# Designed miniproteins, single chains, continued (5): the designs that were tried, part 85

Each design is a single chain, and the fold is of that chain. pLDDT is the mean over its residues in the fold that is shown.

## One batch from the design tools (miniprotein)

Design m18940
Fold by ESMFold2-Fast:
Parts: C-alpha cells; structure tokens; sequence
Structure m18940 (fold): chain A 92 residues (1-92)
C-alpha cells in the first residue's frame, strides 16, 4: 500500500471538493485502483482554499500522475510556494 500526496486548490470549499473528486476520477479512468482518500490539511491562502489530500493505492504507478511527495513534503511545498502553487492549480 502506497500513499500519494496531491495539492488541490479552488475559489471555494465546494470547488476544492470537486477538484479532489476530479483527481480521483482521473486516476480511476487511467486504470489505477484508489483505495483511500483523506484530506490531511485544509487552509486558506492567497484568497483561495487549499487542501493537501492523501490518496492511498496498492499501485505504485500512481506516482506518474501524482508524483512522489510525502504528505509532509506536500504540506511544506504548499506553504513555501503557496501563492505560485495556488495560482497554478486554481485557474480562474
């Protein structure tokens, strides 16, 4: 079992929830098994809502979609590069 971290952002909590669902749907559409989805952290930054999501899978190839960041590394990246990351992910 492998845990992947995904940073999602949106203009509202509802937009963030939709973006989490979209990320999970993209993995499943690509043929990957997703066994768990957990929001590790939610915060407001730069006028946006940001969430760091832990996605659990037995398939290590999910790293091709989500990368190899740990949840702690993803939280750090979102905080350190928050404005740039939020602008990239939450395209208005």
Amino acid sequence: MVTFAVIVAGSSEEAVEENIELAVEQARAAGFNVTGVEVAERFEAYGKVVAVVAITSPDPRLAELYGNLTVEEAIRAAREHGEEVVRHLARE
Scores: mean pLDDT 75

Design m18941
Fold by ESMFold2-Fast:
Structure m18941 (fold): chain A 96 residues (1-96)
Amino acid sequence: MKTMKEVMLNILDKEIEFLKRQIEKNKDNPEKVAYYKEALEVFERMKEVVESLPDDATLEEIVAKLKEVAESHPNERVREDVLEFIDFIYNLINTT
């Protein structure tokens, strides 16, 4: 069985790849590039934190650590959007 840690790392990896593509797609829009680069930084930090957790970490423990990383980010828009993403993923996993 996949652990919650493995499930979350897979989700974070897909979002990181998506954000990298958005930076490339929007290279002529400095404001969008800045937003996606800051979002990418947050997701990369979240991935590092999840990788440091025990393999038996619960979904609740993982989500708490992800929210801690997101809340530490100085850009309010990026912080709010990442927190909404975390809540969306938490609800999606819990409905399965």
Scores: mean pLDDT 85

Design m18942
Fold by ESMFold2-Fast:
Structure m18942 (fold): chain A 89 residues (1-89)
Amino acid sequence: SLELAQKSYELAMKLAPIIKDSTGLPSLVALNLAGSLAGAAVTGDLDAVRQNVDTLIGSGMTPEGLREIGKVLEEEGYKEAAKILYEAS
């Protein structure tokens, strides 16, 4: 739906700077990773959230960066996704 697409976009824009700062990846790559994680979180696909977290760790994501993403997800109401990020940190 357009509403889910808009929520995913807005969440991705909040996550992308955290991914960029944590990994040192180029802005477009960080945004693509943020978009994938945001889409999984807003649709409640927790297995996709776990897969995206594994990709972020493999991309150089720090424990502090994972906790910052978890905090954003929790503040936006994606509590189960946030737990996965906190457990991975």
Scores: mean pLDDT 90

Design m18943
Fold by ESMFold2-Fast:
Structure m18943 (fold): chain A 94 residues (1-94)
Amino acid sequence: MREDELLYYEALIKAAEEMAKKYPEFKEILERLKEAARAAKEAIEAGDERALSEATAREVGQIIRLMGESIDAGKPDFPQELSKLVKKYYEELK
């Protein structure tokens, strides 16, 4: 089983929840990231490589949107803050 990948998506969900509380303006895009992460976890657990590929594509798309929306909101450091928080939760879940 791909336990490291499952831990990554669990960390992403936790990081998105925390960031949505701090930055309500990004709540919609963070919910879409959580949806992609949940779909990826479900696909891994089901052994569905096609569904995993589609969930990963949605994740990348939401990250690109987040970068643009962060710049537009005058918070260009937001994606880096989210990335650091994902790494923190990933290390804590090991």
Scores: mean pLDDT 83

Design m18944
Fold by ESMFold2-Fast:
Structure m18944 (fold): chain A 87 residues (1-87)
Amino acid sequence: SPVEHGTGAMGAGAAGNADLAVEHARYAGPKISAEGARQLAEATDGGDPEKAAEYGRKMGEAGVQGNRDEALKYGSEAAKAAGLPAG
């Protein structure tokens, strides 16, 4: 599902896998990536939902554009803002 792709892009970003991050982010798109990151941050103690949503949106935008480096960067930032542990 697009939500699974959003979460996959964040996980790939945290793991440093740019190819996987851009692939997942492209399928999720900016809106679903933002919503998924926000919800994950809200469910996580110490997560920042607003920051996670902003980075999730940028991750999705980078994915749609095929920008591997930006998808990796924003996926990692979204994961961190959502309170996910470093892989």
Scores: mean pLDDT 81

Design m18945
Fold by ESMFold2-Fast:
Structure m18945 (fold): chain A 58 residues (1-58)
Amino acid sequence: GHGDDAGAAASAAGGASPEAARAAGQYMTLKNVEKAQEAAEKGGGPRAGEAARRAGLA
């Protein structure tokens, strides 16, 4: 779907816990792990979700 698929992506980007961010960070380098984790943690649910929507995920 488009609606719920976009919502799931926004929720993952915004609601992703540091744990989930670490899993994604493992794909990147050591520095990227910390950067991704910090971004996910500071992003939080609402702001990251809105950013994802504005990026064209919604």
Scores: mean pLDDT 53

Design m18946
Fold by ESMFold2-Fast:
Structure m18946 (fold): chain A 69 residues (1-69)
Amino acid sequence: HMSEEEFDREVRLALFIIYATIAAKERGLEGISDETLKRLEELVNQPDFDPAKAREEIDRMIEEEARRK
């Protein structure tokens, strides 16, 4: 069904969605926004994907959203 590369991307996306959701809830949000989800999908589809940089950007987006309330 899926290629190994597609499977790896889907696994990365799922893990980052879980991570971002936990981080958002720890910051007092009900979950992550659709905009954060879309950006996360963009990040994991980058050909030069870096998990550390992706995590940093997602943390920044969640922090900014938490500040807006």
Scores: mean pLDDT 77

Design m18947
Fold by ESMFold2-Fast:
Structure m18947 (fold): chain A 61 residues (1-61)
Amino acid sequence: MAVVEVPGVETVDEFEEWYKKNPGEVTTSDGATFPAGDLLIWLGVTGEDPVDGRPVELRAV
């Protein structure tokens, strides 16, 4: 399962707030790198990694 590790972010809403302050790229635990805006769309709409279709989890660091 792919995990996005950002300080204090565990939900899509928290990720959206973080992204507004830090527009850029995020790296999942499996090494995939995505534009943060694309990952927000995927988490809000599908909850799945668009590359391999598996669930993406937000985790606080």
Scores: mean pLDDT 58

Design m18948
Fold by ESMFold2-Fast:
Structure m18948 (fold): chain A 64 residues (1-64)
Amino acid sequence: MTPLERIYEEGLRAAKQALSQGWSRREALEEAIRHVRQKAKELGITISEDMARVIAALALGEAL
């Protein structure tokens, strides 16, 4: 699994968890963005805010 795939998988996991707890789509997106950013930091990868938001939005779309 590539580092980018690991970042995406973390966002997907966070989005699914938030939605399963009854969070709104907006709240699930913000949670996914947070997890995407945290995972990127853990892997030593620099991503922009816009890239993190795009990755999180794609993950949320799959989680729905």
Scores: mean pLDDT 86

Design m18949
Fold by ESMFold2-Fast:
Structure m18949 (fold): chain A 86 residues (1-86)
Amino acid sequence: MKEVIEKLKKKVEEAKKLLEEGKKTKDPELYKKAKELAEEVIKEIEYAENVLNIGGDTPEGQELRKIKEEAKEIKEEAEKLLEELK
């Protein structure tokens, strides 16, 4: 589980970097990549929560919740920025 959490943290950090670079360059491709990575993280966490019976009050469950919230924020921000480029 810890290895999965660390992998998800790395994906979220990568998505954040893509979003920030997109903001600097106004590159819609970077926003799309950030959104796609954030969506992958959300889906992987939902799978872990629902299929692997990870309790929300466990340290692992709490960490996954934080990562999921951060991924959702990245997804929403990327979506809004993509709309602004239309």
Scores: mean pLDDT 79

Design m18950
Fold by ESMFold2-Fast:
Structure m18950 (fold): chain A 56 residues (1-56)
Amino acid sequence: ASAVVRLPPNANISVLRAALKDLGSRARLERVGDDRVRVSGSPEDVAVAVALIESM
């Protein structure tokens, strides 16, 4: 599964990757432009990553 979601203006992608790893998500993150990230992985891993980003 994959999704493209907006990053908050103060989001640090390295910090986000560390937080996802700590939560057990294996989702891959790829920056797409200045304010978006593509999330890729299993449906469960993508759901965790999207929820975390949208809660920021």
Scores: mean pLDDT 78

Design m18951
Fold by ESMFold2-Fast:
Structure m18951 (fold): chain A 85 residues (1-85)
Amino acid sequence: SYEYKIRSLLEAMGLSDEDIEKLIEMIKNGVDLSELYEFIEELLKKGKITEEQAEILKEMFELIKEGKYEEAIEKAAKKIEELKQ
């Protein structure tokens, strides 16, 4: 499922299970992009993600809100791998 793939990407970025569950719940509840961005900024301020990871998450959630789950997952996965090289 797309949910499982999104979870795997968030785990690859080093997010905790608690933060992953919160993001998945926010997506399922259809919260605004502004609320998702606020949570991403909190993760960044707490040192849980890098600035590059924050950008990847924002782009991924924009595509998810458009219903483009496959594109969101593929683009995020590629960018995460590029950051590790």
Scores: mean pLDDT 84

Design m18952
Fold by ESMFold2-Fast:
Structure m18952 (fold): chain A 92 residues (1-92)
Amino acid sequence: DIEEEEKKKFEEELKKIEEEAEKNREPLDKEIYEELVDYYKKVKGLPEEEAEKKAKERLEVHRYVAEKLREIGREIDEELLEKKVKKKLEEQ
């Protein structure tokens, strides 16, 4: 079944992208936190303690938004996959 083979290949590629993103998540969060602290200290002129608090609050908001965008992205990918497979079968 050509439909099952194409779906399986796309699911394998998507899984690799997800695993790569997950693996890089923790180092990226650290980098974002450090950049936010530096921004609040140097650009906004906040004391270190207040800059760290603001950076933590901002990072939590970014984590929440990223998680929601990931959920939406998964729904879009599933719909696009179904449309792509259907078009391929009709064009055969």
Scores: mean pLDDT 68

Design m18953
Fold by ESMFold2-Fast:
Structure m18953 (fold): chain A 71 residues (1-71)
Amino acid sequence: EEKEELIRRAAERAAEYARKLVEAGKAELAREVAEQARKDAEAEKDPEEAEAALAGAEAMLRAVEEALREK
């Protein structure tokens, strides 16, 4: 299932990027990027693209929340 694999990998990379931003002291930027990605996903007209984008945005938000809890 190449589509599900691509969505999963994209979400993993998005979460990693968000964690790096929080570790660099840019937690506010990481949260803003994740929130903007979620809004973009919700505005996406193509269901398949929306699903992939939403998965990535949700992964970023979870990573930011988890990292901020430890501060």
Scores: mean pLDDT 76

Design m18954
Fold by ESMFold2-Fast:
Structure m18954 (fold): chain A 83 residues (1-83)
Amino acid sequence: AAEEAELRARIDRVDQEVRNLSKEAEKLGIKDNKLTNLLVAARLHLVAARWYLDQGDLENARASIDAAEGTVAEAKKRLEELK
């Protein structure tokens, strides 16, 4: 129960970060294939994380969240490089 709540909170944080990065890129008129691919990859990791949580697979859910967090960090760095 506590572990699932932690993982769901992490998913919500990453989802919000992806949304914020997408909005910032749109506001700045930034179109970049690498940034777009990183944001898509982060969303796919979140889809996998939610699917694993629904299956009760906490270890694979955690791994998918870790991957999503890493991909979002790369997306943040890429967006800053494009400013």
Scores: mean pLDDT 90

Design m18955
Fold by ESMFold2-Fast:
Structure m18955 (fold): chain A 90 residues (1-90)
Amino acid sequence: MSLLEIIDEFIKELEEALRNKASKEEVEELVLSHSTKIMEKAEELSPEVREAAEEFALKLKEALETLDAEEAARESIRLAKELKEKVEEL
């Protein structure tokens, strides 16, 4: 899978979690699983992509630590879309 495909799948699963009113634990599990895949894929690419993915992971961690389940999922979707735009420009 390409990095963009992994990001798109993450957005899709987070949007599904929002529709299904997923718990904080379920949102955290989705974020951990997909952020790990994103980071692993980014390491295979350029240093610029890796830096963008590292910043993304840091912001995801902050969102999970500070927000409730719904807000964490919404912010994670926003951050994933931001990462996608940055990766497409690189």
Scores: mean pLDDT 86

Design m18956
Fold by ESMFold2-Fast:
Structure m18956 (fold): chain A 67 residues (1-67)
Amino acid sequence: SAAEERARAALAELRALAAELTGPLQKGVDNGIAAGERALAEGDYHGALAIAGSGVRDAREAMAAQA
């Protein structure tokens, strides 16, 4: 479904961002990825999308603030 595809894409983006982070920031993103994957496994595509989308936004904001 489109929702599942969007959730998977957002989680993939979050994983890519996690690879560029370190320390507590990376830990926070890893926790978000785990939560999003759990939601996907349970068929909660809306929850997975919300978790992944928020994680991506927060990660990008953190990167921009430290530039």
Scores: mean pLDDT 81

Design m18957
Fold by ESMFold2-Fast:
Structure m18957 (fold): chain A 68 residues (1-68)
Amino acid sequence: EEAKKKLLEKVKKLMEEGKISKEEADALIEAIEAGDVVTAKVMIRDLLEAGSISEEEAKELLELVDKL
């Protein structure tokens, strides 16, 4: 539960900082809320490869997804 809340807060912050789009944030939030760990990890990796988030940000998000 705490991991999910922290993960959702980080995703919203990335959107507010303009690092990811609202559409990207909404899709990632849907995967997280559904407990779709595989899809969430793919989306986080895609954001890292696109240069939208840093390696450190991606690592933090992936560690939180593993705790879902």
Scores: mean pLDDT 83

Design m18958
Fold by ESMFold2-Fast:
Parts: C-alpha cells; structure tokens; sequence
Structure m18958 (fold): chain A 90 residues (1-90)
C-alpha cells in the first residue's frame, strides 16, 4: 500500500539522518499549529496540536527503530489530525 511504502521511506530517512527527519516532523507539526490556531474552538485547536506532537514523536521513534507498521500507524494518525485541524479552521 502507499502508506506502507511511505512508512518504509520514513524508516530509511530516520535511520540515514535522524536529525533531519526530526526537523521535518517539527515543520509538519508547525504547519498543523498554524491551521489549528484558526479554529474557533480554541480548546479543540490546542488538543489537536498536542495530539500532533505526540503522533510526530511516535512516528520518529517507530521510524528510528525500523518499525514500519508502527510508523505507518503514527503517520496515518498525524494525517487524520491534520485533516481535523483543517475542518476545525472552517
């Protein structure tokens, strides 16, 4: 599946350059923070940011450990949080 292929790429990236991979995840979380800040429900926006940071940390740890399935689940969760942030910003 595309998600598993992306997760394998994330594992390869994290193992090759963990610092660059972490920086990429920080940029992704910052993008979610900017969108979540537009939410009318500020408590929901804050929760989405916290969930995004947790999902990004889970993705980093799974990818660094070479756990493709855990990395895929964390990546999917981060994508779902990003979609919820966009909906909350409407």
Amino acid sequence: SELLEEARAAVAAAQADPEAFRAGLERAVQAIEKVAALAKDKELGEKLVEEARRAAEELFRAAEAGDVEAAARAALRLEEIAKEAVEAAK
Scores: mean pLDDT 86

Design m18959
Fold by ESMFold2-Fast:
Structure m18959 (fold): chain A 69 residues (1-69)
Amino acid sequence: KLEELKKKAKEVLYEMIEELVELWRKLSDPKDEPLIEEMEELERKEAEEKIKNMSQEQLEAFLAAVEKS
């Protein structure tokens, strides 16, 4: 069930990254679109690595915090 928690945390982080990327696009010059795409890919990879290294307690705390929001 640890793998299930990791999957849920990954989905939540990806949704947060998508919202963050949309904010970057609103603040950025259209010529910087390729840079924004690169930043999105980097954030997704960092999120996967972070989740891979998180403990069950950290994953549960993260998901509980998101649910309360």
Scores: mean pLDDT 78

Design m18960
Fold by ESMFold2-Fast:
Structure m18960 (fold): chain A 72 residues (1-72)
Amino acid sequence: MDQFLSPEEMREVTRRAKATGEVPAFMASVALQQPNEEQMKAIAEELGISLETVKKMVKMSPDEAAELMKKL
């Protein structure tokens, strides 16, 4: 997994994770990489969720992120 992704690369990887149903695992990976606000905003836009929701997900465990995604 890439540690230095641009916001555009984050959009591409998020789209791929969304297509394969791997969003919770992707969010866990992103949390380990300490994403900046622009990267988190790109993820939020691609998933169609709020930036606040993405900020919460990157601080959660993969299981907690999966449960939050089921509510959206």
Scores: mean pLDDT 71

Design m18961
Fold by ESMFold2-Fast:
Structure m18961 (fold): chain A 78 residues (1-78)
Amino acid sequence: SLVEELNALYKEALALLEAGKYEEARKKLDQVVELAKQLPETVRRALVHELREVAAEYEKQGKLEAAKILREAADKLE
């Protein structure tokens, strides 16, 4: 399903952010954003909320670039 594909790509993006592979993470998040645009508004809103919550957590951990990348993805869905 598209939801399963989105969840798999999102997990890959988070792993890439943890590894400091920011360009690869951005590419995976762009794929997540494009899939999310094909899904109902309720699913897109849930993803935006998730992206912002994880970004806030990363910011608290000092992972400023990872937080920024996640916020950029959330902004593309609004």
Scores: mean pLDDT 88

Design m18962
Fold by ESMFold2-Fast:
Structure m18962 (fold): chain A 70 residues (1-70)
Amino acid sequence: TDEEELYEILKEEFGEEEAKRVIEALLKEGDTTPLDDLAVRLVLAGKVETAQRVGELGRRLAKEKWGKTF
């Protein structure tokens, strides 16, 4: 699923604790800020494709759970 893919990417790049925190903020609180911060950090680290995938997954999950537009 999109949630499982996002969790695995964030866990690999930032660790399990940060991955859980960001997913919980996104899906339970509707807060995209922690995910956006991590995507920016990936871009700054030169991982542009990973950042794009993380952003895509986050936007799809927010749309599915909260009906948010971007």
Scores: mean pLDDT 83

Design m18963
Fold by ESMFold2-Fast:
Structure m18963 (fold): chain A 100 residues (1-100)
Amino acid sequence: SFQRAVDKLARRLQEEEGFEVTGRTRDGDGYSVELRRELAPGRFRRVIVSVGRQTDPQTGEQRYVLVVHESLVERVGDLEVVLESRITERELSQEELDEF
């Protein structure tokens, strides 16, 4: 299942890379998990892992797209300033859907 794929990646980031889950969101056919890891005092990396289902209305073919949005964030007082961000996208393979 696509939700398990996202949750498994989030768990890996927590267990192997020291990220903390800060939020989980479900919106229709989409699911996302937000994570944070402190790099230095007042500076942290934020990762949003999300998945959405896409269906071709003519063929009925379904694809699940994994999106990883990484940001470098600096805290200035009570404000969080995004210094850098990058987004990577890929289709989930059948093997990944079957593993989860």
Scores: mean pLDDT 79

Design m18964
Fold by ESMFold2-Fast:
Structure m18964 (fold): chain A 112 residues (1-112)
Amino acid sequence: SHPQSVLNLVETMITNNKQLQELLTTLIENPDDEEALAEAKRINLQIDIDNGVLSIYGAVYKDDYLLDATNKIYKRNSLIGDALNNKDFASALEHSQELLKDLLDLKNYLTS
């Protein structure tokens, strides 16, 4: 079984992704909100960093499911980053909603 620190990291990523969804809702209504855009980009980068740490755990524990999950999260998070750079906040929100599903699937795996 994985240590509690792995589950705690996934929970942190879920919380950060939910905060990102709130910021994206604000940016859809006010696309010129420079502070909200900077914070959304910061959270997107933080999720990428946290996913990198998860991939190290997957390698250490030789957990192919966790490694595959981190690859899926990386792809989804990259799509959010691209959408933010294009100021396509509606697409960023859709990708963030799909990222939440990926993170919840991983949490369910770690708690079963």
Scores: mean pLDDT 92

Design m18965
Fold by ESMFold2-Fast:
Structure m18965 (fold): chain A 75 residues (1-75)
Amino acid sequence: SPSLEEALEELERKAEEILEMAERGEPREKIEELAREAEEKLEELENVYKVPEELLKPLRERLRRAVEEAERILE
């Protein structure tokens, strides 16, 4: 399995990519799939690996913000 550090970095990159893809006009389905994968990984880190909320809270906020902004761009 990926290390915790790698998993956290992956989530940060996915949040950034969601926004960049929306700005480029990438297909909504592709953006939604990436968002779903990020949400599933975040839930896994919280519920399976019991990662501290101190580490997850900023990522959760960042992902939520990225998805909200992407929705505004796509509509």
Scores: mean pLDDT 83

Design m18966
Fold by ESMFold2-Fast:
Structure m18966 (fold): chain A 80 residues (1-80)
Amino acid sequence: MKEYKELLIEALRAAKAGDVKAAAEYGAKLGKLVAEKKGASEEEKEEAIKKGREIGEETGRALAKDPALAEEAIARLEAL
């Protein structure tokens, strides 16, 4: 859980900074981590990495337009 939380916060920080590439790569790492913890198959891990990267890229683009929303999300995650 802590590792997932830290990766998600880093993804949000990258998105806030407008670094869409970094946000996508953190998204891929999040997808891999979740799949590994669930004991997913190799194919499921590959799909989770791809999906995580796509979500990270889209979220990065969206949050680059609203950095205040990214800051609020980071603060809420830190409080968990």
Scores: mean pLDDT 79

Design m18967
Fold by ESMFold2-Fast:
Structure m18967 (fold): chain A 73 residues (1-73)
Amino acid sequence: VDREKMAERIRELAEKIARELEEQGQKELAELVRKIGEILAEGARAGVPFEEIAARAEPLARKAEELLEKAKA
């Protein structure tokens, strides 16, 4: 598997999801998805273990969960 191609696909997927969220008015969540996607893409490109990539994305994932909770309140 080509790690650079995998990173590119991850970025493309994140961008597609972010654009859809932006169209729904979820701008902050869209920005978080882009940031998480970049962390995942860079981790994949560099061959970083999944556990380490997950740890890097955890603060942003937590913030995304907080935004989703506020959207329900």
Scores: mean pLDDT 78

Design m18968
Fold by ESMFold2-Fast:
Structure m18968 (fold): chain A 59 residues (1-59)
Amino acid sequence: SYDKKARDGALKGDSKTGSMAAHEGGIIGGNPEGARKGSVGASTGDAEKAYEGGKEAES
């Protein structure tokens, strides 16, 4: 799922993969604010924020 991929990106320092997952989740789920939050979390190494944002994006 996109929430887990965003979280994994944050944990691994792979901001590109994590932020892309969050954005794709937002496109599919129709929640761009969740995608933004997940992308920021993935880019800053904030695994919790990445996960919550990705989950919101998928909703």
Scores: mean pLDDT 75

Design m18969
Fold by ESMFold2-Fast:
Structure m18969 (fold): chain A 115 residues (1-115)
Amino acid sequence: SLRELMRRILESSLAEALELLAAHYAERTAPLAPGDPAAHALGEEFGRALLAVQRINEERGDEYGRIALAITLAELEGLSDEEIIRLLEELGVDRSTVEEVLRRLRELRAEIAAA
C-alpha cells in the first residue's frame, strides 16, 4: 500500500528510501511505450524532484531528505497537499514539518526548472 511504502521510506536510510522511490517510479512507467511523451514528462519531473530532495538533504539532513522522498512518492500517486499532510502526520511527522518541506520542494523544483 502507499501508506506502507511511505512508512518504509521514513524508516529506511536515505539511500534505501531513494531505491524504494526509484522502484515505484519504474513500476509506474513500465506500462508506457518507449518514447511515450508521458514517460518523458514523468522522467523530467522525477529528475527535478530528486535534485530538490538532494538539496533539502544538504540543507536539513537525512530525516528531512526522507520526508521529501515520501512527499515525492505521494505526489507521484496524485495525492493532494491535505492528503499528504494527513498521511505523514499519521506516520509521526509534524504537520508544520510536512508543510515546510512541501513549500521548500516546490521552491527548489521551480529554481531547478529555471536553471
Scores: mean pLDDT 82

Design m18970
Fold by ESMFold2-Fast:
Parts: sequence; structure tokens; C-alpha cells
Structure m18970 (fold): chain A 98 residues (1-98)
Amino acid sequence: LLKLLEELEKKIEELAEEYPDDLELFKDKVSEIVTKELQKIKSVLTDEQLELLVEYLTLHVMILEMERFPDKIPYDEKEIEELKEQIEELRKKIEELE
């Protein structure tokens, strides 16, 4: 699970670099990749593991949207730090389930 999470994070970051001026296209491409990868693994994950993975990816995408598209999404340092803390907690929970 953790290795898949890291691979998905890298792909999402690459999409932010590939589509720097189009937030909606970036969001659509992220949704496509995440949906495709989750379809491959949903039969081997528990509902709890799947929920944690989706929550983690959602928070990670929110941070990238604020950092990479500040003209579209207002940049809030406090909110970003709070989201990063939530991601760290979720990562620990995911590691405990492996």
C-alpha cells in the first residue's frame, strides 16, 4: 500500500508540472489516474485501507492545488501546515496497516 501511495504521489506531482496553467484539467487528470489505479487494487484492499488511501490523496492534491495554482486557489500557510500534519498522521496509519 505505501509503495503504491508513493507512486501515485509522484504521478500527481508530475501532472501538476505538465498542466501548470489549467487547474480543471489537472483535477480531471488526477481523477483519471487515481480511479484507474484504485480499480486495479480495490479487490485486495480492505474498505478501511481504501478510505485512508483516498483521504490521503485528497489532502495531498489540495496542498498541490494551493502551492501550484495560487491564482486559482488562495494560498494559506496555516491551512497548508494543518493539511501536512493530517497527511503525516494518515501516512502513519497506512504504514501500520501493512
Scores: mean pLDDT 76

Design m18971
Fold by ESMFold2-Fast:
Structure m18971 (fold): chain A 80 residues (1-80)
Amino acid sequence: KEESKKLYEKIEELERRILEKLEEAGIAPDTPISEVAEQVREVALEAGVSEEVIEEVLERLLSPTTTVRLFAGELAILQV
């Protein structure tokens, strides 16, 4: 129970950090990832997400139907 809770907290913390940095860059969480993919990649790297994880998620989810919020959540899950 405690271990699962700590892992979930790390995921939430990373997702929050990514979204905060994106807001500072002027990117709304409901923006389609396809419009801001390059900027989101830079922010995710600064937040501590590995380049390999970013490339993998971009390959699978780069579409106008994927929002920045959904993308940030997937990055946090795969990185942790």
Scores: mean pLDDT 79

Design m18972
Fold by ESMFold2-Fast:
Structure m18972 (fold): chain A 88 residues (1-88)
Amino acid sequence: HMKEVVKKLAEEAIEKIRSGEITPSEAVLWFAKKAKDAGLPVEVTPESEKAIRRLSPKEAALAARNFLKSFGVDEETIEALEKAILEK
């Protein structure tokens, strides 16, 4: 169940990055907030928000990869999100 929720959020983040609606760092923050709203054990504090906003595209891609992998999301979905972050 949580894997499907995380995968769906990743797919939405990819679309928002590719459309230019959000930046890569904004996508990581959006993803974290949506995951928390969906009941996943993700903590978003003012300190973590500042840290996320300071991430380079490479760091944002690594953070996204580690998060998706921790929930067992498939490699194809992880690679698609990394590509969207790094190509923007």
Scores: mean pLDDT 76

Design m18973
Fold by ESMFold2-Fast:
Structure m18973 (fold): chain A 70 residues (1-70)
Amino acid sequence: SAAEEARAREEAYRKEHGVKRGGDSEVPLSDERRALTRSIGATLRAIGDEIDRELATGEAPAPVPLLPAP
């Protein structure tokens, strides 16, 4: 079963990386870093879309100002 296989895969992954529930696996620093990563990902996604559009129009993709931004 696909669900059973996915569950077994996740269990093995958690055991391998030592990620468990009930043991306070979350920390403020990692949460803050994850939120920052999401913000950066959204920005890169928008920039990637612009580059993809330029490429589709046949223009050479120019070096875009990718970060750093406030």
Scores: mean pLDDT 62

Design m18974
Fold by ESMFold2-Fast:
Structure m18974 (fold): chain A 61 residues (1-61)
Amino acid sequence: SDRDRLEALLRQALRDRVSPAEFERIYAQAVALARRSSDPTLARFRLLALRGEILVRERQA
C-alpha cells in the first residue's frame, strides 16, 4: 500500500549513510505517495518527519 511504501521511504531516508542527493530523491517519492494516500493524516505526519530529518542533516553537514 502507499502507506507501507511511505513508511519504507521514511526508513530509507533516515539511514546513516544516505547522501543529501539521495534524501532529496526519497523525499520527492514520499511527496508523490503522500498525495495519493487514502490516509492523508498518516501520510502528512510521515512526510513531515522525513523532511525534519533532512533539514537536521543539512544543518549538520
Scores: mean pLDDT 72

